# Designs tried in a protein design run: designed miniproteins, single chains, continued (4). Part 13

Each design is a single chain, and the fold is of that chain. pLDDT is the mean over its residues in the fold that is shown.

## One batch from the design tools (miniprotein)

Design m12423
Fold by ESMFold2-Fast:
Structure m12423 (fold): chain A 107 residues (1-107)
Amino acid sequence: MTLEERLDEIEARYDAAVAAGDREAWKQVTDELIELAKEAVERNDRELVFRVVGMLLGAIRDAVAHGDEELADKLLETLREIYSHPALKDDPVVRQALAEAEALRAA
């Protein structure tokens, strides 16, 4: 299975878990998303990284909306790690996503 195919499956499973209110499935899929984010960065696949960053930002919004501070902090730290990677240093898309995520967590 390619990283792109894995991300498509994670996205579908994430949407299904959120729609069903299945918190355990949602947290499991979110952990898989964090692992895939690290692989996407290591592969230097910019388009895949942007897709993952968008999904991480969505997951942070959902975690904050549900009052899951621990998960929100874990996801925000993952975004910070992506932004700190040399290949993505000062990337405006990642910087904007991180700024939005930090604002959501601070509220």
Scores: mean pLDDT 80

Design m12424
Fold by ESMFold2-Fast:
Structure m12424 (fold): chain A 81 residues (1-81)
Amino acid sequence: MKELVETIREELRKLGMSEEDIETVVAFFEELYKEGASIEEIIEKVAGLTESLLIRRGVPNAEEKAEELRKRLEETYKKVE
């Protein structure tokens, strides 16, 4: 869990997202985790929220950037199993 949260913060900072938007994504991740959602569902929904935020901010290639985040989260999760 902690490793996934840090990966979210690191990757979103690399994309140039604001700390406010980063903490929104982290809070969403933590809420889904508390609700007992699967890690696979959490990763997909977190990537979807990230894409929506990037589109709203007018960032080009939002879909590609969100998919990159999804892959990084999946890789991080596999390492902590």
Scores: mean pLDDT 81

Design m12425
Fold by ESMFold2-Fast:
Structure m12425 (fold): chain A 84 residues (1-84)
Amino acid sequence: NNRESLEDLVKKGEKAGIGKVIEEVREEARRLAEEAGLPQEARDSVELAGVYTAYKEMVTNGESEEEAIERAIRIARRQVELLR
């Protein structure tokens, strides 16, 4: 379930101290999915792709906030194109 996976990752991000980055990525991913006219289930998938990328880049790979956000948004855009 994409929504459950998304909520789990949001909590993990909060515990890791990157809650603000997760919020920013979620907001932009949601905006991209809405502009593309995607249904709710597809929007959850786009948000999950962005949030997972931001979490991985910052927590696992030690990337900067700026680099993590850029990569997360790029992946969210790719997910939108895949779901069109």
Scores: mean pLDDT 86

Design m12426
Fold by ESMFold2-Fast:
Structure m12426 (fold): chain A 62 residues (1-62)
Amino acid sequence: DFPEELQRIAEALAPLADLTPLDVGAIVDWIFTEGKTLEEVAQLLGISPETVAAVARVAREL
C-alpha cells in the first residue's frame, strides 16, 4: 500500500483471518453506513459474530 494510513490498516486487519479486503470493506459499510447488526453481517458472510465485532473495533479505532 502506498499511503502510510493504508499500511497501518492492512497491519491491523491482517490478524482478523482469511477475510479479503472486499469482505472487510463490506463489513464496515454494512455496520456503519447501513446499520446492520453484527449477527446479520456474520450470517451474510458465513463467519462468526466475534470476527465481525473485531473488524468493527479496528475500523472504529482508526
Scores: mean pLDDT 68

Design m12427
Fold by ESMFold2-Fast:
Structure m12427 (fold): chain A 88 residues (1-88)
Amino acid sequence: MAEELLRLAEILLEEARKVLEKAKEGKATKETLLKAIGLAIGAIGVEFGAEYLLKTQPSEKAKKALEIAREAKKIAMEALKLADKQLS
């Protein structure tokens, strides 16, 4: 479980960075905004799961998954704010 959450956190971070890059280029679309929202929700879910695992079955993978999920959430939220501003 911890390994799967870590892998999912890494994927969410990579996708969040891509969406943020597109938003920073002023190329945000409605799809960019929807992706940013989905990635933020996904990162919140992984953060919750990793926190639960750290309390019940602590491991370095669970700790790393939490750290990466928090970074992915931060980046996805930044992308969301930029995309929303461009589409307003």
Scores: mean pLDDT 86

Design m12428
Fold by ESMFold2-Fast:
Structure m12428 (fold): chain A 81 residues (1-81)
Amino acid sequence: SAEDEEIAKEVIETLEKTNPGLALFLKDLWEAIKNNKPITFPEDFINAVLRSLESAASKLPAEQREKMLRFIELLKKYIAS
């Protein structure tokens, strides 16, 4: 959805400043999700990425933290399906 796209964009742009490698990975992952491409990464790797995002969220101001947590839930939704 347009709302999901906006959340993904804002989170990725926030991460580009502090962790450009993670931001690039998430951009590629989000493009795969948008295009209904299969997610080929192992579950343990995806879970490590999600934990990294939760850690990053703890360092953000409240508004950006909430968007990061919403993005994490969005990734869980699409990866679990």
Scores: mean pLDDT 78

Design m12429
Fold by ESMFold2-Fast:
Structure m12429 (fold): chain A 64 residues (1-64)
Amino acid sequence: SMKAELVSRGGQAALAGDGETARRLLAEAGASPEDIERVVRAGLAGDAEAATLAGTRALIDAQS
């Protein structure tokens, strides 16, 4: 899924300290602003598990 790839790349960008790229990629995936901020905050904090869980939630919510 292209959306899943965008979310994965967004989470990776946040973990690398690039919140701007992360927000752009997650928005392209159709994630809500609330879900985008969850992924970005977790990723920028270096919490890969929380970033992955937030990304999965963003994908589920984007399908609704």
Scores: mean pLDDT 87

Design m12430
Fold by ESMFold2-Fast:
Structure m12430 (fold): chain A 71 residues (1-71)
Amino acid sequence: TREELLKKMRELTLEGAGLTAQYMLLYMKIKEAEKNNAPQSEIEKLRQQMDKVLEKLHEVSKQEKEVLAQL
């Protein structure tokens, strides 16, 4: 129903907001690690975490588009 689609949109919007905040925090951590000449292994782990968050963010965006197409 329309109400179920609207509830799904709210859930996806909140999930997307959380993932966006997480992505930005990881970006800042990478920049700080680079400035402090942290080991490449540490920077690489942060990049891998950032990539995983980006994958989840793209999945949420795809689901939002599918819900919007039904509204």
Scores: mean pLDDT 88

Design m12431
Fold by ESMFold2-Fast:
Structure m12431 (fold): chain A 80 residues (1-80)
Amino acid sequence: SLFEEMERLIKEMTALLKDMPSELVAKGIGLVLRAIGAYVDAYLAVKNGDPDAEQIQQKALEETREMLKELKDMIAAAKA
């Protein structure tokens, strides 16, 4: 499901925080919290029978992928 994919991405982001430089951890936590927020909003849309729930889920998944990409880019830049 789209939720299972979002959960996988959020877990990957959380795992990356453990290996981040201390200076970047706070920013990384901010990205994880935003991803969790998108997940919650999508979950509530499905629960409430929103006619656009599938589209909201898809958008939330895409935003989560972008946040994971940003986190990976921050880590790569710090190691260069």
Scores: mean pLDDT 85

Design m12432
Fold by ESMFold2-Fast:
Structure m12432 (fold): chain A 84 residues (1-84)
Amino acid sequence: EPLVPEEERATLRAGIDRQLEGYEKILKEKSPEELRESGLDTVLFTSLGILKAAAVLAGDEETAQRADELMKKINEKDPELKKK
């Protein structure tokens, strides 16, 4: 069963928050036209979706399931803490 300590989750949330602020700042500073021309609009849309899901993990069980699957896939890359 995936155990994510609140202390570690708080650190992740801080990182996600900074990333979200960065993306929001880009969206606010750059015009819609500039975002379209660079293709950044599509990239940011996808990235925000992922970050939002991870951020909601702290309070949303529905989103937590998606985060669990994502974390499991990440653990396959480096399964040091994986129980067998």
Scores: mean pLDDT 56

Design m12433
Fold by ESMFold2-Fast:
Structure m12433 (fold): chain A 72 residues (1-72)
Amino acid sequence: MIKLSEEQREEAIRYLTEKFGLSEEQAQEIVDYISSLTPEQLPEAVDYLTEKYGLSKEQAEEVLLLIYLLSS
């Protein structure tokens, strides 16, 4: 489970909407979802993001990496 500041959350939402064409609502859902995950759930997160939001596996992995980098 990761913790994001309000600024980091806003940055992640902006990146997701601009780079992947996601709506602001979808980007918020993705950030909240990933922030709720334990490390054990990370492999399942890739499949969830690809199936629910139509992201490729590469895009889903990039989203996960971005959110973890912002939390660091």
Scores: mean pLDDT 78

Design m12434
Fold by ESMFold2-Fast:
Structure m12434 (fold): chain A 88 residues (1-88)
Amino acid sequence: DAAEIAAEVRATLEILAKKLGVSPEEVLSEEGKKRLLEKVRKEAEKVLDEEEKEKVLEEAELWLELARLAVEDPQALADRVRALEAAA
């Protein structure tokens, strides 16, 4: 159920926002996303090779997009989840 997935993504976003000391809206803002991705990039550069770093960044970007959809447009999240299921 896409609504259940959206609820889980929102819960994960709330936990992440709490750990970062910001609101969920701030994490999903353009500046918030940029700061989070830059932090992920810097941490990945310390311990991961180039290929692993790219994968982690792609996964982080995808998760942020899914989290935004879970808050702003749960129907679009449902459509994205169905597309991923069709590809599997």
Scores: mean pLDDT 76

Design m12435
Fold by ESMFold2-Fast:
Structure m12435 (fold): chain A 77 residues (1-77)
Amino acid sequence: MQTTTSTTTMADGSVVTTTRDENGNTLSVVVTYADGTVVTSTVQDDGNIKIVTTYADGTVTTVLLDSKGNLLSKTTT
C-alpha cells in the first residue's frame, strides 16, 4: 500500500506531520510543539483513535477514543 507523508509548520512553531493512504485517508498525525511536547494520533482499523502525548518532562499520556470522540481509556506514566 502506498502512503504519503506531508509536513506543515504552524505559526506557533509547531510541526504537524500527516501520513495518508493512497486514497487520502488519514492514518496518523504527529504534532511536535515548540515546547518539546509530541502528540501522536493514529487511526485504528475499527475507527478508534489512539493518541499518545509525550511531554517535554518525559510524562507520557495514552488516550484511546472511539470514532465519535468518546473516551475509552486514559493512562498516564
Scores: mean pLDDT 79

Design m12436
Fold by ESMFold2-Fast:
Structure m12436 (fold): chain A 84 residues (1-84)
Amino acid sequence: MSPEQRELLRREVELSMEMISLAVQLTVLRKQNTPASQEEMKKLQVKIAELSIESARLAAEAGELSPERAAASIAALQAQIAKL
């Protein structure tokens, strides 16, 4: 691996850790089952989707994902956000 690829991998790991933290918060909110918790869940789902888009962009930049696959994944995630 080049030094540049190692730096991109470190950024990807940081994004993955953030997404795991948000997924834990979603699990807690699901157990509350109130209108307020449902609105907070939507906000967290949007944030997770946005981080997933950033992860796909970094993977494409690192050469781990083709530009076509990255574009398709980003489009699907953007469509998901629009429905929330």
Scores: mean pLDDT 81

Design m12437
Fold by ESMFold2-Fast:
Structure m12437 (fold): chain A 56 residues (1-56)
Amino acid sequence: MSLKDLSPEVQRALKRFFARHGDDISLIATLSDAELRELGLTTPEQQAEARALARS
């Protein structure tokens, strides 16, 4: 899966996520909608895109 295929907002949110939570991308699936908004993922579409990455 290529990070280049993601929206710029999701790419920025992933950088913030890795800084806060480390390299375990599966933890995105455990975050609430409010926690995803704190990372900069404010739309349902952006949140769904990030959660799809966690579920691979």
Scores: mean pLDDT 74

Design m12438
Fold by ESMFold2-Fast:
Structure m12438 (fold): chain A 93 residues (1-93)
Amino acid sequence: MAAKKEAYQKTIKEYAEAAKAKAQQMRALAAAHPEIRDELLKAADALESYAAQINEFGEAAKGAGYENYANGAKKLAEAADKIAARAKALAAA
């Protein structure tokens, strides 16, 4: 079903874009918080890595098994959210 596959591909791209946006936010926080700069930059690097992996699932989702790739992308997006939340908590402390 082309329309269903396209919907999953769009959702996967949105997850990747959200992870990239969080990485940029962590880099901005690192500039403002030199005391925890290394931790924030590590979080940004991890978020960029998750965004790349989610994009790989997006490409794989063009073929068979698109629902499994969408589920994998969602799990990576949830992991990215946890990394960003922890990094923000560190910056707020």
Scores: mean pLDDT 82

Design m12439
Fold by ESMFold2-Fast:
Structure m12439 (fold): chain A 95 residues (1-95)
Amino acid sequence: MEKVLEETKKLIDKAKEDLDNSDRSNSSRSMSIVLRLVNEIRRLALEALEQGVPLEEVEEIFEKTKEYVKKVFSEGLAKVFERYLDETIEDLRKE
């Protein structure tokens, strides 16, 4: 779903602004921003599923989200984000 992907990209862009406005050498702060972003994306995914979006489309959006994050975040933060996003999709499959 294009609308969910666009809203997800806006959340990523907002998180990037928060990272740019913080001390980037503070790993704890950067990690907190990434975890908050993952939780916000999880909420969007749950709302999309409740609206009847198939799980397969949500999974495709998550793959596109990972590619976008790789362009926007540092390699280390993008890898952490990808890990938490993968854990989120596994949780959604169980619900």
Scores: mean pLDDT 77

Design m12440
Fold by ESMFold2-Fast:
Structure m12440 (fold): chain A 71 residues (1-71)
Amino acid sequence: MTVEEELKKLEELVKDSPEGLKHIEKAKEAYKKGDYFEASRHLGKAAGLSPDKEKAREEALKATVSILKES
């Protein structure tokens, strides 16, 4: 999976949370800037706002690992 595909999966898991979607947007901005630590931080915050927190945290971890492999 590409980082973009993994971010899309997490976005679907937080789609009903405006605050969660805002964190996904900030994670995308940080990733584009090469700030992988900040991207990871925002992905974790977004996952915590999902109604399915366990699945969202798993997807956030997968995206974080993929981002860090590109650093």
Scores: mean pLDDT 80

Design m12441
Fold by ESMFold2-Fast:
Structure m12441 (fold): chain A 61 residues (1-61)
Amino acid sequence: MISKEELWEEVERALRDMALAIAKNIVKRDKSKETAEEAIEFLRKHGVSEDDIEELKKFAE
């Protein structure tokens, strides 16, 4: 049916989208710089693009 490669790519995409949405909600609720920095590092560890990270920075700063 779908290959193992496609399955893993789909999982990574879903996790990335979920992580980004959660990070944005946390940053919007909590305006602390520490929370924003931790969210950015978390997204980097999960391979989120720098463009998406820049979007998140706009909510923090």
Scores: mean pLDDT 74

Design m12442
Fold by ESMFold2-Fast:
Structure m12442 (fold): chain A 60 residues (1-60)
Amino acid sequence: SARERLEAILKAETDPLVKKAIKELLEQNPSESVLEKAAKDLEAAKTPQEKLEKAKKYLR
């Protein structure tokens, strides 16, 4: 599932700001479609800055 993909990204992440943003996104319990888009964007991101921007895009 998209949630499992985001949890795997969180487990592998070393940047504390990116980890916090992904944790906050998961805690907001967004719809599966939002989780799918977030997982895809985060998997495509190459730098901590890009990952942070992609994670924050889906935060409220």
Scores: mean pLDDT 80

Design m12443
Fold by ESMFold2-Fast:
Structure m12443 (fold): chain A 67 residues (1-67)
Amino acid sequence: SELIEKLKELREKSSGGIKDFADTVIKLVEQGKIDEAIELVESLAAASTGEEKKFFEEILELLKKYS
């Protein structure tokens, strides 16, 4: 899946807790739970600032493209 490949690329650029959230998003997408992944990432973006917020917003755009 192109979506999963792109999400894994973003994961490799992350660290710590951001990487753990990226793993959770990838797992949800692999399970076909794209709407749940979108809800999670929207929540994370809303709770984040700066570079972390930009990271989650980038994931959100990818998820929306494939939903």
Scores: mean pLDDT 83

Design m12444
Fold by ESMFold2-Fast:
Structure m12444 (fold): chain A 85 residues (1-85)
Amino acid sequence: MIRPSSLSAEEQAKLDEAIDRLEAIVREAVEQGLSPEEISRLALKAAKEFIEQKKMSPRVQSLILAYLIALVTEAMLERRRRERE
């Protein structure tokens, strides 16, 4: 049976916690004026450490990494929108 999401409720709860932590990390890195590449490296490192600490499933790991890419992209786009020069 095809599900709207590939995640179970439990996996989604763990993903939510990881997302919250990653959002804070990306926000702080942007505030520090780090380059997009540095932000990506910092966020990836934090994501990998969090995944290992929480022993997350491969599905949750993949989603955390995908969301991390989306977060970094969104932070860059928001910065451009604020300038809008």
Scores: mean pLDDT 71

Design m12445
Fold by ESMFold2-Fast:
Structure m12445 (fold): chain A 87 residues (1-87)
Amino acid sequence: SVAEKIAQLRRLALEAASRIAEAKSAEERVDILREFYAQVSALLDLSEEQRAALEELIARAPSLTREELLKAFAATVDALVAAIRAQ
């Protein structure tokens, strides 16, 4: 169901955010985001726009502070949730 997919997405996002908060390097944060992208791709049939947003976040991650990355990540997750609800 839509509700179950949103719950799974939010669980994966919470796990990824926790790992990003504890990560000691930009490389580790990128690896966590790549793993999240793979998990979400397995869970959801992502649109081109959704894939582009996740790939852009991964590309920007090395240049962001931890706080900026967590904020951008949360915004990306919220946009994915909104898109699932709209379907």
Scores: mean pLDDT 87

Design m12446
Fold by ESMFold2-Fast:
Structure m12446 (fold): chain A 115 residues (1-115)
Amino acid sequence: RRVGVVIIGDSSFDLAVAEQALREEGFTDIRRVLEPESLDEERFRRVLEEVASRHDVVVVLMDTSLEKDRERIERLAEEVARKHGVEVHLITFDPLNPAELEAALAEVRAIAAAP
């Protein structure tokens, strides 16, 4: 099935590392959302809408630096997924912990492999 990934975090470098890791796993539709201070809900919604319109599943890969915005991120992802009739998954990772990034990638692969 078609999986789109939205990576959201506060560091351009960390987002680029996560995107590269996903591309090495064969994922091609990846969007980065850079939030250096606080969540821009309208920008994030626009990115989610673009991804949801083209895929069967949307994975939101959230940097733990945005933990304070988790509930808003989850709500927006669920609202957009419901509107488009697509599946949504929120996965969190600490970009300073390589094991957490590897675990997040494994979870994205498992989602993509599901029927």
Scores: mean pLDDT 86

Design m12447
Fold by ESMFold2-Fast:
Structure m12447 (fold): chain A 129 residues (1-129)
Amino acid sequence: SNEEVTQLFIETGGFISKVMQDIIEGKISFEEGVLLVIKSYKELVDKLASLGDEDGLLAAISLGTDLILDMVDRMEREGYPKSVIVSLLQEWINMLKEILENYDLSEEQREKINELIKELEKRIEEILS
């Protein structure tokens, strides 16, 4: 239901906020925190898919992609190794490819996810140049 979808976004946002606070407080590394955020979004995507909420699924994918790109921009500014940044982008691309294989999506929705994959692949090329 729309209420269940809203609750999943609230819970995911709350977890991400906690992870960011733990990074700031030095309880976890930034790298460890980024991996926890990616895992949290993968879990959100899986739950939304199980509910059959295609619009919620696409919203989660879009928001998660924006968050990963923002994190990558910060990592690049802070001088993280290119291999670490590329690995994070590749993990997100692999999740999007798994969604295309495992979920019953319209052609329009599949095309949108493929566009996000191309954008992420272009970002990898820019980092490696």
Scores: mean pLDDT 81

Design m12448
Fold by ESMFold2-Fast:
Structure m12448 (fold): chain A 68 residues (1-68)
Amino acid sequence: MLSDDEKLRLLHEFFSMSEEEQEAFLKEASKVDPELAKKVREAWKKMREEGVSLSKEEAEALVKVMLL
């Protein structure tokens, strides 16, 4: 399993991408695991539109998507 430091690095990598790159990444992830990618996309849009931070579960789902 990944360490918490490795998970944090993956989260920072994703959020360092442009919005266009994030959308493209999630589109590619949806070809491998559409259910997981949808969950991450919904959490990401909620964060952007409502200004709320990701929950622990949402952050863990994003890390799983980054490993696809």
Scores: mean pLDDT 78

Design m12449
Fold by ESMFold2-Fast:
Structure m12449 (fold): chain A 91 residues (1-91)
Amino acid sequence: MKKEEEERRRLEEFREKLLETYGIELSDEQIRVNLYVARRLRAIGLATLIEGGQEYVDELFELPDEEQIARAIEELRRRGNERALAEAERA
């Protein structure tokens, strides 16, 4: 029961953000479809940036949107630091 109310609140928040940021008015159904597609593509894009593995796509897709982005950013920072350290050691 509470999950449907949370979903409605998320759709309302995304609708408000789209209208305020981009001036785009979408129906709840259009927002749901676009969020689903965007979430899937975002998971694929983020996984490609951090490792390029299908395993990460599936893991990220199971997370809430905010946690999906946060986890991917954390992984990018971790791997970015490893690269910077390797380059510094070779200088």
Scores: mean pLDDT 63

Design m12450
Fold by ESMFold2-Fast:
Structure m12450 (fold): chain A 100 residues (1-100)
Amino acid sequence: MDEEWKEKLKKLLKERFNLSDEQADNLLESLKKVIPSTEEIAKKLEEVAESEPNPKGAELLRRLAELQKKLAELIKEGADPEEIVKVLEEYLKLLKEMGE
């Protein structure tokens, strides 16, 4: 991924999530760590969903795994930063629903 693509993504993350430069950099580094372990992380989320006694909770975990896999694929492909941010917004919204 080139530096111009990273800077565009960082700018969108700062604007859409009201993040500081440091917070945006930390989020980008976290996303970078997901790429090599995407399949394993998604599999772990699906395994947790299987053990979840609440059907609604299980569905949310499966959707979280799907969004995480999609997010990592978009980052790996160097997709449009707007699409990456859109999927990330859905991912964060789902995490909030799971925390309530």
Scores: mean pLDDT 71

Design m12451
Fold by ESMFold2-Fast:
Structure m12451 (fold): chain A 73 residues (1-73)
Amino acid sequence: MVLSGGRLGAAAARLFPDSAGGVAAGNAAVEYAKHAQREELSAEEAARYAREHMPPGLGEEAAKAILEAARSL
């Protein structure tokens, strides 16, 4: 399955509608989830990988929202 930034980016942007961080968070989650799928990781492992490799500057609420969105894929 190929992931797009649409779902993860939209989920992050809905929680942070006036924040550029929402778009960056969505893009990071998509990239890490794609890597996890190609590395044969489970959705839970992909979410953990995304958490460990989140861009600096994202708040805990943003990271939590991305993990929830990533797990739903």
Scores: mean pLDDT 54

Design m12452
Fold by ESMFold2-Fast:
Structure m12452 (fold): chain A 72 residues (1-72)
Amino acid sequence: MEKAKEEAEKYIKKAQKYIENFKKTKNVKDLQKAVEYLGKASKIVTEHGLPQELWDQIDKLSQQVVDLQQAL
């Protein structure tokens, strides 16, 4: 479980960085990478029954991605 949690947190952090990069660069590839990493994090969280706090982080970042995509 520790490795799964660490991997999920790593992907969440990568998604956060790409979202922040997109806000600065407006490069759609950054947004696509954010979606990719959120998907990977979500899969790990679901498959390993990780804490609700990780789900909450993924949900918040996913909503930010949706809002940013609507601006494209």
Scores: mean pLDDT 82

Design m12453
Fold by ESMFold2-Fast:
Structure m12453 (fold): chain A 78 residues (1-78)
Amino acid sequence: SMAEEEAALARARAWLAELEARGGDAAPALAAARAHLAAWRPGDPTPLRAAFGALAEAARRQGLPELAKEALRLAESL
């Protein structure tokens, strides 16, 4: 649903901001997540799924495995 996509978008934006603020060796994955979020249009969850995949990669690189698992779970729910 659009409400689920909008909730997922808000979560992805919040995690992107948090992971960008942490710094470290995740810049390409964070840039990919930002690009996917910018490409999102209502009714097409594909860019949101790709954004969560990129956020999971960034989280993994920053030593946050639980955030990575949750990001992938949200991608699968879309």
Scores: mean pLDDT 86

Design m12454
Fold by ESMFold2-Fast:
Structure m12454 (fold): chain A 78 residues (1-78)
Amino acid sequence: SHMEELERKLDEVLYLLQLGAELRKNNLEPSEEEIKLAEELEPSLPELAALLKERGVSAEELRERARAAYAERQEALA
C-alpha cells in the first residue's frame, strides 16, 4: 500500500539522517550506495515532511526515531 511504502521510505530517511551524524563524528564520508539511496529518497521528502506534520512528530521525537532506526540496522550488521 501507499502508506507501507511511505513508512519504508521514512525508515530509510531516518536511518540516513543518523548515519550522516555518525559519519560526521568520525570524519568519514558516505559511501556511493548511501549517496544513491539519499538521491532516490529526495523526491519523497515533501510527502514525508507532510506525514510527520500530520502525525505531530516533534524534532526531538524525530531524532530519537532516527537513533533507533540506526541502532536496529547496526545490530543486524553486527
Scores: mean pLDDT 82

Design m12455
Fold by ESMFold2-Fast:
Structure m12455 (fold): chain A 121 residues (1-121)
Amino acid sequence: MSEEERETLVEILRGLADSDLDNPRVLAVLAAAGNLSRELIERLAEELGIDVRVLAAAVLLYAAARKDEEAFKKAKELAREFGVPEEVIELAEKVFEKAVPGDLENMRKLLLEAAEWVEKL
């Protein structure tokens, strides 16, 4: 993942943690996570002008932090198909282990921790 792609991913993760619904990139992750498909992720990434790997990584980390087992499984398969780095997939697995279903405060903390880890890549 390039420096620009990492910076974009960090911005999206922080936006998700802050529930920044005025941010089109944040809305795209929420839309993709609610209706996971390869075609939707590709279309949203194109519309936003971001790399599909960045959007796929953000969706994966969001599904992990939310502790949605079915969304996490699908997002992980799509992330591998799009070529998201294995380091980010491993991070998402660690986030999923720490995540608690319905704990919004824990979800926000995990998204912020994931953003800090991505900055150090």
Scores: mean pLDDT 88

Design m12456
Fold by ESMFold2-Fast:
Structure m12456 (fold): chain A 58 residues (1-58)
Amino acid sequence: SLVDELVDKHGVDPIEASLIEEAIRSGGSVTLRGGKVIDVSGLTDEEERLKVALENVV
């Protein structure tokens, strides 16, 4: 799953990984504990949202 991928490969907190997945599905934004913001609200395609989120998780 996306949550497992974010946790296992990118070292994201499980709770934050779930919030990122919700942001991708709803087209919103999430602020991570480190202050990094992932904003996909301007994107309508879920695959493009996923790509942007993954590029911003590193």
Scores: mean pLDDT 78

Design m12457
Fold by ESMFold2-Fast:
Structure m12457 (fold): chain A 55 residues (1-55)
Amino acid sequence: MDKEIKKLVEENKRDVTRAVLDAHAAGWSSDEILARVDEINAKFMKKVDEIKKKA
């Protein structure tokens, strides 16, 4: 469980970093970037919940 969650945390950090860099390069506003990060984090939380239900 903990190792799987750690892997998801690392994947989420990478996804957030890439999304922020790509959006910044495309000229998105800070508010738009934050909204995108919230979407990525919501998806991450669903994956964490699925692992907890499996255990």
Scores: mean pLDDT 80

